Designed miniproteins, single chains, continued (2). Designs and how they scored, part 83

Each design is a single chain, and the fold is of that chain. pLDDT is the mean over its residues in the fold that is shown.

## One batch from the design tools (miniprotein)

Design m6880
Fold by ESMFold2-Fast:
Structure m6880 (fold): chain A 96 residues (1-96)
Amino acid sequence: MEEKKKQIEEDYKKILETLEKERPVARANLDALLARDTSLTPEQRARWRRIEDEVFEALKLIAEAIYYVDLAHLEGAKTFEEIMKKIEEYRKEKEK
């Protein structure tokens, strides 16, 4: 049981580390694309940066949801109702 829990935690950590590494690379690429397009207003450029930030935050939430589902299964949740109950418990404990 502990081995599987550790693997689930390591998989989640790896996803988060990958997102953290890729985020500045993606931003640099976006900024280069935005700099090439002289037709864009400063407001439109700011909007594209906000959209990218929202996408990365959404990807983190998806990674967390996958992590919680994997933990719920490991802790014996077999039905959708049991999984959802465990996810609510995990979210409450994380104070997010």
Scores: mean pLDDT 83

Design m6881
Fold by ESMFold2-Fast:
Structure m6881 (fold): chain A 69 residues (1-69)
Amino acid sequence: MSEEEKESWRITIETIIDDEEAFEAFLRTVATLPKDRARAILEIALEVAREKGREDLAERVERLLEELE
């Protein structure tokens, strides 16, 4: 994944992280992607959740990353 693509995902995640419905839809969409791409996007989501102090969302993202192995 390119740096520009990572930055685009980061901006998207930062925009929707406080919207529970949008963030849940985002996680469901990411689950449909190829494993390597899903992992990269979820790692960005984990960083954003931690930066925003959203421990609840960080834990959810960590569990999805564990499922991807």
Scores: mean pLDDT 82

Design m6882
Fold by ESMFold2-Fast:
Structure m6882 (fold): chain A 85 residues (1-85)
Amino acid sequence: AEKLLEELAKLGERSVEEVREVLEQLAKDARWLIAHRDEVAAEIAALPAEDASVLASGLEALRLTLELLLEVGLLSEEEVAALLA
Protein backbone atom coordinates (compact mmCIF):
# COMPACT_ATOMS: atom_id res chain seq x y z
CA ALA A 1 0.00 0.00 0.00
CA GLU A 2 2.71 2.53 0.95
CA LYS A 3 4.68 1.78 -2.23
CA LEU A 4 1.55 2.47 -4.30
CA LEU A 5 1.06 5.79 -2.46
CA GLU A 6 4.72 6.69 -3.17
CA GLU A 7 4.22 6.01 -6.91
CA LEU A 8 1.04 8.12 -6.97
CA ALA A 9 2.87 10.93 -5.13
CA LYS A 10 5.61 10.89 -7.80
CA LEU A 11 3.03 11.03 -10.62
CA GLY A 12 1.26 14.00 -9.03
CA GLU A 13 4.48 15.60 -7.72
CA ARG A 14 2.98 15.45 -4.20
CA SER A 15 4.02 13.99 -0.86
CA VAL A 16 2.75 10.58 0.31
CA GLU A 17 0.87 12.41 3.08
CA GLU A 18 -0.92 14.66 0.55
CA VAL A 19 -1.92 11.61 -1.54
CA ARG A 20 -3.24 9.87 1.60
CA GLU A 21 -5.31 12.96 2.50
CA VAL A 22 -6.83 13.02 -1.01
CA LEU A 23 -7.66 9.29 -0.80
CA GLU A 24 -9.17 9.74 2.68
CA GLN A 25 -11.39 12.53 1.30
CA LEU A 26 -12.41 10.28 -1.62
CA ALA A 27 -13.32 7.53 0.89
CA LYS A 28 -15.49 10.02 2.82
CA ASP A 29 -17.18 11.08 -0.44
CA ALA A 30 -17.73 7.40 -1.35
CA ARG A 31 -19.38 6.73 2.05
CA TRP A 32 -21.60 9.79 1.53
CA LEU A 33 -22.68 8.35 -1.85
CA ILE A 34 -23.49 4.98 -0.22
CA ALA A 35 -25.63 6.75 2.41
CA HIS A 36 -27.45 8.76 -0.31
CA ARG A 37 -27.44 6.09 -3.06
CA ASP A 38 -31.21 6.16 -3.73
CA GLU A 39 -31.20 9.98 -4.02
CA VAL A 40 -28.16 9.93 -6.35
CA ALA A 41 -29.70 7.14 -8.48
CA ALA A 42 -32.93 9.17 -8.86
CA GLU A 43 -30.95 12.26 -9.96
CA ILE A 44 -28.93 10.20 -12.47
CA ALA A 45 -32.15 8.65 -13.87
CA ALA A 46 -33.50 12.19 -14.45
CA LEU A 47 -30.42 13.29 -16.49
CA PRO A 48 -30.65 13.88 -20.27
CA ALA A 49 -29.22 10.99 -22.36
CA GLU A 50 -26.17 13.09 -23.40
CA ASP A 51 -25.19 13.75 -19.76
CA ALA A 52 -25.77 10.09 -18.87
CA SER A 53 -23.35 9.09 -21.68
CA VAL A 54 -20.62 11.37 -20.27
CA LEU A 55 -21.24 9.93 -16.79
CA ALA A 56 -20.95 6.36 -18.16
CA SER A 57 -17.49 7.23 -19.55
CA GLY A 58 -16.45 8.30 -16.03
CA LEU A 59 -17.72 5.11 -14.35
CA GLU A 60 -14.60 3.11 -15.29
CA ALA A 61 -12.39 5.81 -13.69
CA LEU A 62 -14.62 5.64 -10.60
CA ARG A 63 -14.25 1.81 -10.52
CA LEU A 64 -10.45 2.11 -10.65
CA THR A 65 -10.53 4.75 -7.89
CA LEU A 66 -12.68 2.48 -5.69
CA GLU A 67 -10.31 -0.47 -6.30
CA LEU A 68 -7.40 1.77 -5.23
CA LEU A 69 -9.26 2.81 -2.04
CA LEU A 70 -9.94 -0.88 -1.28
CA GLU A 71 -6.26 -1.79 -1.85
CA VAL A 72 -5.09 1.02 0.48
CA GLY A 73 -7.65 -0.15 3.08
CA LEU A 74 -9.72 3.06 3.17
CA LEU A 75 -12.89 1.28 1.94
CA SER A 76 -14.19 -2.23 2.68
CA GLU A 77 -15.15 -4.77 -0.01
CA GLU A 78 -18.80 -4.31 1.02
CA GLU A 79 -18.60 -0.50 0.59
CA VAL A 80 -17.03 -0.88 -2.89
CA ALA A 81 -19.68 -3.47 -3.90
CA ALA A 82 -22.47 -1.11 -2.73
CA LEU A 83 -21.12 1.75 -4.89
CA LEU A 84 -20.66 -0.47 -7.98
CA ALA A 85 -24.15 -2.03 -7.75
Scores: mean pLDDT 67

Design m6883
Fold by ESMFold2-Fast:
Structure m6883 (fold): chain A 74 residues (1-74)
Amino acid sequence: KKKLDEERNAFLAEVKKKLDEIAKESKAKASVIGYELTKRQDEILALKTGEDQLKLFNQIVEEVEKKLEAMKKR
């Protein structure tokens, strides 16, 4: 339905803005986060509240950060 497309497009626009900011700090981190968010966007959009959507988004970011930090430790 049209409203789901609008929600998806709004979510993708916000993700792009956040990824652009992260990319200024680390392109590799932004790339991995972007891939995971795109892969799991339907799960995020299935959540009924923006707070729950943000919680899942932050969880994905944390998972990626932990993986990248582990790789940096050598």
Scores: mean pLDDT 70

Design m6884
Fold by ESMFold2-Fast:
Structure m6884 (fold): chain A 74 residues (1-74)
Amino acid sequence: SMMDEVERVNRMASRVVREAKKGGLLDEAKKFAVSLVTKFLNGEMSLEEVENEMISFLQTKLGLSRGEARKILR
C-alpha cells in the first residue's frame, strides 16, 4: 500500500542519515534524504528509484558495497 511505501522510504532515509553521520556527512545526507522523500511524496520518483538513489549515495559517498548498502536500508 502507499502507506507501507511511505514508511519504507522514511525508514531508508533515517538509515542513510544515521550511516552518513558516522562518516561526517550528516548535513549532505539530510539534504539528499529530504530531496528524495519530497520527490517520492510528489509522485516524481517510485519506491524502487528512491532505494536505488540511496544505494548509490551510500556507495559513492561512504564507499560501501551494494550488498552493504542494501543491509543498511533493510
Scores: mean pLDDT 88

Design m6885
Fold by ESMFold2-Fast:
Structure m6885 (fold): chain A 64 residues (1-64)
Amino acid sequence: ASVERRLALVDEAIEEVKEQLEFYQKRLKEHPDDEKIKQNVDKLKEALETLEAMRERLRSELAA
């Protein structure tokens, strides 16, 4: 795939992860002792950081 297509896919993935993170953060508020929900929130935060780093790299490559 081209850099532009990869950037579009990463942007879509970021939106999906943000939606999932909001969902699990709401559930964590209702169940603050649920270790699986905490693990899901942590994994989604890590995924978001990774995707944002990929987005910045792809934007740099596209602008070069």
Scores: mean pLDDT 84

Design m6886
Fold by ESMFold2-Fast:
Structure m6886 (fold): chain A 75 residues (1-75)
Amino acid sequence: TREESLQQAFNQGVELFNAGKYEEAAIAFEPIASDEKAPLNLRAKAYNYIGNSHFNLGDYEKAISSYEEAIKLYE
C-alpha cells in the first residue's frame, strides 16, 4: 500500500542516518517530508531527520530551515 511504501522509505532513511550517511539520509527523507498526502506526524519526523542530517554535516542553515518546516506543519 501507499502507507507501507512511505513507512519503508522512512525506515530506509533511518538506517542511512544511523549508519552516518547523512547526505543519503536527507535525500531519502525529502520525498516523505514534501508529500502533502502523507500523515503530518510522518512529515514532521522526516523534516526533523533532514534537519539532523544537515546539522551533522555542518550545514546549520539547512538544518534550521528543515526544523522550521516541521514546526509549521503544526501551526
Scores: mean pLDDT 87

Design m6887
Fold by ESMFold2-Fast:
Structure m6887 (fold): chain A 89 residues (1-89)
Amino acid sequence: SPEQKTIDELAEEALKVIEKYLPSKIKDREKALWTLTEILARVLSRPTDPAVVPELPEEYKPLIDELAKVLGVSRATAAYILAEFLKKL
């Protein structure tokens, strides 16, 4: 198995998780994938958790947990990525 996944591979895996929990939010999959790739490239280039964690609905906790696991990041970083992604849709 590869030691590290590329940003493109991580974006595809993360998008599949988001589609599983929030399918109605993904109207244009190509645009969603590009948007997520840009966010991941920016966020994952920095080794520190975000200073401010966005407030997301409690129903998003399972999604955030699965995103954190898929991306290999903290729940705080996963929540930040999800919030930035949803804002740009």
Scores: mean pLDDT 78

Design m6888
Fold by ESMFold2-Fast:
Structure m6888 (fold): chain A 84 residues (1-84)
Amino acid sequence: MKKVVVTGVKGAERKAEVNWEKGEYKVTAGMTEDEAKEMAEAIGASLKDSLGASKVKIEVEEGEVDEESGEKTTIVRVEAELNE
């Protein structure tokens, strides 16, 4: 199985970084759990369409408050099975 990792940047702006190795999505302040789920669903759809993923699992959890920024982090894990 291959994984998608998306990590966020601290601050008022929501940013995401995709890392295919770890299968995690992490985002900082300004994103609710519902918004994180919507983004995870969009990522899952893209994985099916672009990479032919057969199965996609999505988990959303609250991360810790970043000591540097004081902002909560939302972690979304997306795991996809890719046929190779």
Scores: mean pLDDT 53

Design m6889
Fold by ESMFold2-Fast:
Parts: C-alpha cells; sequence; structure tokens
Structure m6889 (fold): chain A 103 residues (1-103)
C-alpha cells in the first residue's frame, strides 16, 4: 500500500496549495479534483480532466478508461493518445511526489 500512502500525502500537499491565493480558479479546481482522486480507495473513481471528458481510475491510481461526452465524438485513436498523455503525466506526478516525500 505504498502508493496509497504516497497518494494521501500528495493529496494533503495539493489541498494546502489550494489554500493559497497564487492559483487561478481553473488550477484550484484541477488541484481539488486531483486531491480527491488521490484520496479515493474506491475502484472506478472518475476525475474530470477536461470539459466533457472524465478519466476512470482503479484503486491503485491507474487510469483504466476514458469517458467522453457524445458531442465530442473522439475516435479510438484520439482517446488512446489522450490516455497515453494522461499515463505519462501521472507517472511524472508519481515520481515528483515520491521525491518530495523522501525529503
Amino acid sequence: DEWRELARRAAERLEALVATEDLTPSQREFARNLAAMLRSDADGVRVRIAPGARAAFDAAGEPTGLEVAPEYNLTEEQKAEMMAKLRAALEALREAVREELAR
């Protein structure tokens, strides 16, 4: 459960950042959504990543799928590209969180 412990500590740091006035409203909303995802112990958690797009996560914090509102009509290739970028961003976040918590 090392990932769950790291995720909870990352959520606490993100919640502290949301308390500052240095973030834009959009950055503040993103940070809150990310903190909520990181605190979740539930399978199938969904986080809004863009208007009309939500990513589903398992209990380990891995993205399992992408839900897109019908009006956006994304191809499977476009969804795969978005998921690949999301996985890369989450891996970078994991490394950054691990480094920060090891201080």
Scores: mean pLDDT 60

Design m6890
Fold by ESMFold2-Fast:
Structure m6890 (fold): chain A 73 residues (1-73)
Amino acid sequence: SAAVETARAKAEEAEAGIRRLAAQLGEEPVETKREFDGDTATVTAETPRLKATYTAKGDEVVNSGTVDGKPVG
């Protein structure tokens, strides 16, 4: 249960970050897609300028994104 709640919290943080970035780019509203598989959370979003994928599994996080085709760090 704690692992599932942690995954949900991480997904919410990722969604907030994506929405903030999209707003800065003038790309709002942005649609985010959230998927859960046990304790694994995946959040994806795409706009004309922004592509983002976030995956959290336990304490491991893989985050990838591009703005105007260039990686964001």
Scores: mean pLDDT 78

Design m6891
Fold by ESMFold2-Fast:
Order: C-alpha cells, then structure tokens, then sequence
Structure m6891 (fold): chain A 82 residues (1-82)
C-alpha cells in the first residue's frame, strides 16, 4: 500500500540524514530531506506513480556518499519488495 511505502521511505530517509550528519555532511542531509519530502508529498497526492517515486529515489541515491547511498539503496529494495 501507499501507506506502507511512505512509512518505509520516512524511516529510510531519516537514517540517510542521520548517516550524513554523522559524516559532517549536514547541508547534503538538508537537501536530501527537502527532496525526499517533496517526492513523498507527490506520491501521497497521486502526482507521481510508485515506479516514478522509486526512479527519483534511485537518482537521489547517486548523489550520496557510499554509506548514505547504501542506506538509501536498502530503503529502495524494501519498497520494491512490497
């Protein structure tokens, strides 16, 4: 369901942001939070499909350093397994 996807996305994005903050990349963490909130809002409003949401999270993951990227990729795989 969309509710399960949003829950997984929120939990995963929070972990990505915490990872970035721990690595001293707080500004990148804010950019990730802003973009993720925008994507979640669009998904909840039916403005984008689940497929487009996954594609946009994958694009976002490519901008991330290794440890944060791994967390984002694990989050995407959890969403894809629903």
Amino acid sequence: SIEEIVKIAHEGILKVIQTLKAEGKKDLGYKVATEADRLISKLLNGEISVEEFIEKLQELSKTLPENARKVMEETIEKIKSL
Scores: mean pLDDT 88

Design m6892
Fold by ESMFold2-Fast:
Structure m6892 (fold): chain A 84 residues (1-84)
Amino acid sequence: SLTDPVTGAKVGFPQPGDSKLVAQLVGATILAIGEAIDRGYAEKSEEIAKFVGEELEKISKERPITDEIVEEALEKAFERVEKE
């Protein structure tokens, strides 16, 4: 167990909420890239993944991220790129 020299918090054991959020953001990014390639938007995969990640990070400050929220963010990202 390490202690953060700035905050004094133990950094060797991630808090459950932080670990879950990081896992959800990483998983959503991987899903977004895979879906973009599958739908023929490989060239826009980075833009789609960035949009999904930013949307979920913003939502995470207000409420817990659910699978439904991830799916909504993903569909919103595709609607955006399909219009361009």
Scores: mean pLDDT 70

Design m6893
Fold by ESMFold2-Fast:
Structure m6893 (fold): chain A 83 residues (1-83)
Amino acid sequence: SELEEERRRREELRRERREGGLKRTEEIEKDEESRKKIEEASEEVERKEEELLKESGREGIIEAASVAVEKVLKAAVDALAKI
């Protein structure tokens, strides 16, 4: 009788572990789907910004010019520091 109760308890523990695993998988799936939706929304915004920058041309040119000027200034400072 006690040995049968021990077997039932072991089966119940196995069921609890499986249920715990399923619950954790559902939580991960919900989090992943929410994160995917946020990522997709962010990518859409970035894609639209890139498209607007390419179409306007103005902002992209200003940014590229700014980066080029910074690179040239850094190279000049590095060259002067070696003298």
Scores: mean pLDDT 66

Design m6894
Fold by ESMFold2-Fast:
Structure m6894 (fold): chain A 78 residues (1-78)
Amino acid sequence: EKEWEEVRKLAEELEPVVEAKRVPTKMPVMPELVEAQKLASETGNPEAQKYVVLALAYHYQGKLEEAREYAEKAIEAA
């Protein structure tokens, strides 16, 4: 899938930052993202899981509006 390929590239670029453990953990937890992860895990729906990964990628980039949008799509897909 085109979107999964882009997600993989983003994840690879973020690996060094995550490994460095310098990412601040003071950002508030997004409730929509938490619920999306739970529903995607429970239903096993691959589309829901894809949207959760996209939401996480945007969240780590600080794009909270896009992260919330994809989290809501994951909830709907599940």
Scores: mean pLDDT 68

Design m6895
Fold by ESMFold2-Fast:
Structure m6895 (fold): chain A 90 residues (1-90)
Amino acid sequence: MTTLEQLISKIKSIDEAMSQIDIVNNSLDDLERAVLSGDKEAFDKAYQDFLFKSGLKLQAVLEKFPEDEEIKERGEEILQRFSRLMLEAP
């Protein structure tokens, strides 16, 4: 039935969004390694890669599900981790 199919599709979309958030969080490990290297050129490259490959994905997920509190909370945790890495940038 169309109504049940629509509900299932919404649940799957949220699950997929959560998976994308996890992928973004994992990509922060690469940025963290660049910060620890102390090499500004390596950091600049990792930072650009993060923004274009992961940052835009995170923003799109947060904008698509503004009413989902769990997605918003996990997104905020990632943004806080990113902010901490930026404070330690070379």
Scores: mean pLDDT 77

Design m6896
Fold by ESMFold2-Fast:
Structure m6896 (fold): chain A 71 residues (1-71)
Amino acid sequence: MEEQWNYLVELIKKASTELLEEGFSEEEVREVEEEIAREVLKKIREKGSLSKEEIEEIVKEKVEEKKKKLE
């Protein structure tokens, strides 16, 4: 659990930095962070745990959805 959470936090930090560099506001970045956290927590509640690959997929999907709105 601790390792999964640390990995999620690291991925969120990288995603937040990337979105800020792409010109998104701090408020928009926080919204994406909240969406990622909610989705991860929901799936952990349903399954009991998530793999690093499942966490990466959730983060990637939310970041890509936000970036597509800028394209």
Scores: mean pLDDT 77

Design m6897
Fold by ESMFold2-Fast:
Structure m6897 (fold): chain A 80 residues (1-80)
Amino acid sequence: SAEEEEKKKKLEEVKKLIKEVVEKMQNADPRTKEALLTEFTLKLKELGIPSEYIVELVQLLNDPSVTLDQLFEKAEELLG
């Protein structure tokens, strides 16, 4: 259905934003990381992602032990 295709497109956009923010954060100072996470949060809100899911993704992004693959798995769990 068109709704299922729209959900799939949103998931792919969220995964793209996760990859971009992770890459930018890799060598960023703490102030820059805070700004990047704020920008990421705003972009997800613009996509209509529920605030509770954004909070979970941001918490994982702040954990240095969490891998990109685990972030993608969580996005699939929340939005799939």
Scores: mean pLDDT 85

Design m6898
Fold by ESMFold2-Fast:
Structure m6898 (fold): chain A 100 residues (1-100)
Amino acid sequence: MAIEEAIEKLEELIKREKHPELRAFLEEMKEALKNASEEEREEAEKIAKEQSLSATATGYVLALLSMLRKAGLETEEKKQAFLEELDARLQEIADARRAL
């Protein structure tokens, strides 16, 4: 029910993750969560309430919002391009893990 629970879940995932690129991404999410602004937290809580998200999912939304703002993605077009690149990257990692 708090950012702390999402951070603890991320730390456990980081400990168990053997793929270096995915581990680096999870570390970035954890740092984004720790450094999230009050405005970003309010936006994440609003999305969580509207979508009936769990505490962990709420934390992930907050981390993504913080990362997007730090990347200077101020337009919907830039945000969409970043999310498409992220999705492709996550798919590559998932495919690599299935090959093992």
Scores: mean pLDDT 63

Design m6899
Fold by ESMFold2-Fast:
Structure m6899 (fold): chain A 72 residues (1-72)
Amino acid sequence: LPESSEKLVQALAEAARQGAETSEEVAKLLEKNGFKVLSVEVTPDTVSAVVQSPDGFVIRVTVTRETMRQLA
C-alpha cells in the first residue's frame, strides 16, 4: 500500500519532468506503472490522480510541479 503511493508519486514526477500537460499522457505513465486509472486532472502547476492499486485500494494524490521537482 505505501509502496503503491510512492510509485504513483514517482510516476507523476516523471510526467512533470517530461512536460506532460494532458491527462492522457499522465494516465499512460500511471498505467505503465501498474495502476488502473480512475481519473486524472492535469494543469501546468498541479497534477491530481485517482488510481486503483492491484490490491483494490483507491489512492488519491495531488502534487504540484514544484513538489515534483524535489521528487525527481
Scores: mean pLDDT 71

Design m6900
Fold by ESMFold2-Fast:
Structure m6900 (fold): chain A 80 residues (1-80)
Amino acid sequence: MLSDEEIEKLFKEIDVDGTGYITKEDIEKAAEILSEKTGIPKEFIAKRIEKAIKISPDGKLDLEDFKKLVKELEEIKKEY
């Protein structure tokens, strides 16, 4: 299980350019990192991130959006 601090650290690792956002170009990297940490399949995580970006007004996820996404992924894993 990831703490809020660990999720923030992962966000910064994915956002290597320091923009404060995860964009469509970052999906593959984010999915790989989260899959390794959570054990959830990379394809499932990538699809969830892509959907979150599509509903975002600017087509990008900030830190709070990312925290919510990661917590949702961990909750799904607990149910199965």
Scores: mean pLDDT 78

Design m6901
Fold by ESMFold2-Fast:
Structure m6901 (fold): chain A 94 residues (1-94)
Amino acid sequence: SKELLEEIEELLERILELLERIKALVRELYAADPEKEAALVAGLEAQREALRKLVEAAKRGEIDLEEALEKLRQALRDAEEALARLEAELAALA
């Protein structure tokens, strides 16, 4: 439905914003380990690309909207947990 597609697009925007915040924390936490920083940033960029492709496939009717919505809800939960963990790691360094 149009309503499900709008929710999917809103969830993608929220997840992408969280991934940018995670990327900033990764760069701060791993500034002394550039190889690990680069690997973690590359992983975040790959996740971003995969989520964009998922939403584009949903918009084209290539996948079920409810399946896409559930995958995005899981990605949001995972991103929120990763952000909280990294914020706690940064706080422990103070």
Scores: mean pLDDT 88

Design m6902
Fold by ESMFold2-Fast:
Structure m6902 (fold): chain A 79 residues (1-79)
Amino acid sequence: MLEKLKELHKHSDEEGQKIIDRILETLEKGPSPLDLAVMILALAVLLTVTEDPENQKLLRELIDELQARLAALEAEAAA
C-alpha cells in the first residue's frame, strides 16, 4: 500500500498529490472505518478523471487494498 501510494504520487497532478498526502497522513494517525470509506471515495473519483493507464491500474489496486483494510478494521472492531 505505502509503496503504491508513493508511486501514484510521482505520476499525479497537484490535486492527486494533495489527495495522496492526505491519505498518507490519515494512515499514520490510525484510520477509522469512516476515514477509510472517505479515502476509497476520493480515489474512486480520481479514477474517473484520470486517463493514464498506469495510474488507472494503480488506483484500482489501491482501492482494493483500502477496501480489504476497511473489512479487516470492521472485523477487529467486532472482536
Scores: mean pLDDT 78

Design m6903
Fold by ESMFold2-Fast:
Structure m6903 (fold): chain A 81 residues (1-81)
Amino acid sequence: SDAARQAVVRQAEERMRATAEALRDAPLEEVVLALTRVAEEVFQEWLDANPGLPEEEQQALLDDLAEVLNRIIAEIRAQRA
């Protein structure tokens, strides 16, 4: 459901922000890799929980996760500039 996908995306954002805070003194490249791993893990967990999910729905989650990831990375870049 859309509500379930939105909840997962929100949890991913919270996890990404906690990871970024833990790595606040790390090089940007390390932060980007760590946040990307969080997005990949959340996506894989969703696929495992939803066997037979249509490709269009998989793409929607991937797009939502990519938007959150890119937004957080842009915020960190701006804060460090």
Scores: mean pLDDT 87

Design m6904
Fold by ESMFold2-Fast:
Structure m6904 (fold): chain A 65 residues (1-65)
Amino acid sequence: GTIDDLLDKAKELVEKGNEDEALDELGRALEELLGVTVSNDTLKTAAEQNGGLLALIDALKQLSK
């Protein structure tokens, strides 16, 4: 689905070092999943507090199912 596609794209972008683009795709996935809009700065802080950006993406992939 769209959420899974956005999260997969975000993960791929993190692995390539394109963190800002990964945060944009993660933000879109959260808007689709939860109906909330969050800033990239908020997402960076959340990732740092939750084991890093890849860990946050993997947790959200579990929530989308």
Scores: mean pLDDT 80

Design m6905
Fold by ESMFold2-Fast:
Parts: structure tokens; sequence; C-alpha cells
Structure m6905 (fold): chain A 100 residues (1-100)
């Protein structure tokens, strides 16, 4: 159902943020932690895109949001910037569901 998809998206975002918070706690803002956080955020984007497709978001909207998020991840130099991508992408994907 739509409600189950939205809940899965919210749980995916929260789980991803919790994993990034754990990386910061263990490794600080090290280059290794940043690389790991970017990898987690890319896995998040792939899963989030699939959930948005199941929710009926147009492919053109999904492709634009993913492209923008990937560009931001490539440019990110801190864990805070990676966390911001996860948060902003979640919000924009949820908004796209309600507008589709």
Amino acid sequence: SMEEIIEEMENLALGTLNRIHALRAEQGDSPAALAAAKALAREFLERMAELARKAGVPESVIEELVREAEARLDAATSLDEVEAVVIDTTRRMLEAIYES
C-alpha cells in the first residue's frame, strides 16, 4: 500500500542517518568515515528511487532528484553534508509522492 511504502521510505532514511551517526561516533570526520557515509547514502538513493517508483512517482522526477543528490554526494566534504543529502532527498521524494 502507499502507507506502507511511505513508512518504508521513512525507516530507510532513519536507518541510513543512524548508520552515518555511528560512523561519526567511531571514526569522526575522517576520510574513511566520509567515504563509508557516501557509500551508505548511495545505497539509500538506490532503495529510495525504487520505493518512489512503487509509489507512482514519474521516472523523470526520480531521475532528476537522484542526479541532484548524486552530484551533492560527489561534492560533499563532511558527514554533515552527506546527512543533509539524505534528509533533503527524503523530503523531496515524499513531496513528489503527494504531488504525483
Scores: mean pLDDT 90

Design m6906
Fold by ESMFold2-Fast:
Structure m6906 (fold): chain A 80 residues (1-80)
Amino acid sequence: MKINFKSVDGSLVEVEVSDNDTVKDLVNKYLKKSFGIDYTLTDTDIVEINGKKFDLNTTVKDVLKVVDPTKPIIISINLS
């Protein structure tokens, strides 16, 4: 499925994800698409989606139980 992310500059970034993708997979796809960054998240990195913290191993399916994918989603990443 395709999800729209709102970047830090307010632009929308479309990322293609599957229900079996993890938060780590999702964020890596977003960073590559939005910033051209080929960065692999580590277990010390903190990811927030719409202001809520998620484990990097959380599936997209579980994230979408609490986040509406029909609206632009905000990702915040605190790199270690």
Scores: mean pLDDT 76

Design m6907
Fold by ESMFold2-Fast:
Structure m6907 (fold): chain A 90 residues (1-90)
Amino acid sequence: MSCQQIFDNFFNTLCQNLSRYSELTQLTDVLSKQGAQLLFCINAGSLVVNGKTLTQQIFVKCTGKNTSVLDFIKCLATELNAPNLLSKCT
């Protein structure tokens, strides 16, 4: 499975559960395996979103500062200059 497919699957899971869970931690049971695969791809520097590499620094910034799934997605959209990430979930 490619890192791009891992990211797409992870993001689709977030979007489908956006209104169900107010906090990222509430998604642990669903995201634990996908999250581990995503972290592997981020650590390898293999994830490119909208021409920008999703780095550990960006990921930590968005997960460490944001408590909600929506805020996490907004942070990623801003840091990656990818406003279309928001439209996938709204």
Scores: mean pLDDT 71

Design m6908
Fold by ESMFold2-Fast:
Structure m6908 (fold): chain A 91 residues (1-91)
Amino acid sequence: KVELDLKKILPDELLAALLRRAGAKEDVLTFSEALYLLLQLMIQEGLRDPNNPSIFDVTDSELGKLVKQPIDVDNLEPLENAVLAHSTIIE
């Protein structure tokens, strides 16, 4: 059980817009729900690198405003850090 995954976050305007595009209906969600929605959005937008299917090239997309580097599904730390930088953790 990862405590961070269960923490509720309040996204800023940029992250909230991306999460709404991914199907979020609430202003407050858990950190893990935010990550899940962003991963689903990357799949829906067709951002997968044709030469490496574990890599999503987000740099030229709306997600590129949140994350300035490609996302590796085997290392979500850059995506996790971007979510934390664009949200407030709620107690």
Scores: mean pLDDT 78

Design m6909
Fold by ESMFold2-Fast:
Structure m6909 (fold): chain A 85 residues (1-85)
Amino acid sequence: SEIEELLKKAKEVLEKLKKNEISVEEARKFLEEVFEKYKDDYDFLAKVAEYYEKLKNNEKIEIKDDKEALAYELAKVYLLIIERN
């Protein structure tokens, strides 16, 4: 499924960003592409924002499906971009 492919890509982007194998700019472009694709999926975007806030506060996150897993990986990429700015 497209969600499974994006989840795999998000995990790859996060790992490469952690290892400095890609730039912050390249990771940002990936996030922008995913957010443009889901720009009308308000529930999904709200879930990304929720996971970002929970990650910042070291709160526990429960993942129910691949779409929530994608939101979680995107939130981690976004947090790492902000921390390295």
Scores: mean pLDDT 88

Design m6910
Fold by ESMFold2-Fast:
Structure m6910 (fold): chain A 90 residues (1-90)
Amino acid sequence: AEELKKRLLEAIERLERLIERLKEYLKKNPNDKKAKELLLEAEITLGIAHIVLGVNKVIGDIDEDLVKKVIKKLEEVIKKAEEYIEELEK
């Protein structure tokens, strides 16, 4: 339980940093469709993670399988965003 909460919080923080980087990139490159799609996916995924975290604080008993699915989705989106940003830096 504690390990899952730690992973969820770490994934949220990592995705928030990537969202800020994508927003800065899009200010200079407003027509990059792939970056806009990645930003939208990242913001939706972050929103879901915050809802799960908030509900857990209020109710205290969230299905661990649901938390694991959210972490997996966060990690998937993080990987996509990091790979895209790395390509932009080449």
Scores: mean pLDDT 82

Design m6911
Fold by ESMFold2-Fast:
Structure m6911 (fold): chain A 67 residues (1-67)
Amino acid sequence: ALSREAAAAQARAVILLLTTDKSLAEIARESGLSVGTVSRLREELEKLSEEERERALAHARGILEAL
């Protein structure tokens, strides 16, 4: 299971990946994740439908608001 800190970092990365055109390195720096982790998250998000990406974005925002 992810710690609260790891969940928050992933949530920040998901928001940045879905709402900005920033590079993987910039997203990694801003979220606190490794470039490899951000790259894997991008691949996972690319497999999602538009509706699933909207749901992922809403979920990520909810995590940050709840922490």
Scores: mean pLDDT 82

Design m6912
Fold by ESMFold2-Fast:
Structure m6912 (fold): chain A 110 residues (1-110)
Amino acid sequence: MSKEEIEELLEIRKELEKKGVIKVEVDGNTATITLSDDPEVQEIAREVGEELEELSLAKVEVKGNTITITLAPGVEENLSAEELAAIIAYGIHTKDVEAAVELALGAVFG
């Protein structure tokens, strides 16, 4: 991902946090995302998370409205947990699971 793409993703995440759509907490290679009670937000975030785990980019744990995402070993060389959380925010913002997954793949594999 380019610096400009990363900046746009982080701005989208910040906007969703301001609106109370998501709350993100990062600890090392782990991002904890608390979702609003909006069923569409929860469904999109869950689907993005499931695809990222299927692609072996992250381990994803869902508990109620909270998604915990831990970067897979080696992925942290190309993608931070903050950027991964921003990619999920992008999926929620655009309502496009595939677009979010493609961004993650582009970040890790070029």
Scores: mean pLDDT 82

Design m6913
Fold by ESMFold2-Fast:
Structure m6913 (fold): chain A 98 residues (1-98)
Amino acid sequence: SKEEILKKIEELAEKFSPRTLATSPDRDLAVAALFYKALKENDINTLLIILSALPKSDSVRLLYLIQLVAEHYGAKTVLKQVKKILDKKIPNAKYIPK
């Protein structure tokens, strides 16, 4: 479920440093955890780096994970931008990450 995935992202963000997350084999989940951590800590520089990379990403899973984190924090501007990118990559489809 969405709640289980968000909980997993939260646990990774709390448990691991940015350096450790950078070596993760699950890159999408690691980037989502870094995004969660950056929102929690108001780390504007890290947020800008992640957001600038999203339009160039081919990972629909990553876009969906970022959307879940943005919804959780109520980051309306980020959520609007991510939804716009996702709609361009998967028009009229709903994707649920595993």
Scores: mean pLDDT 75

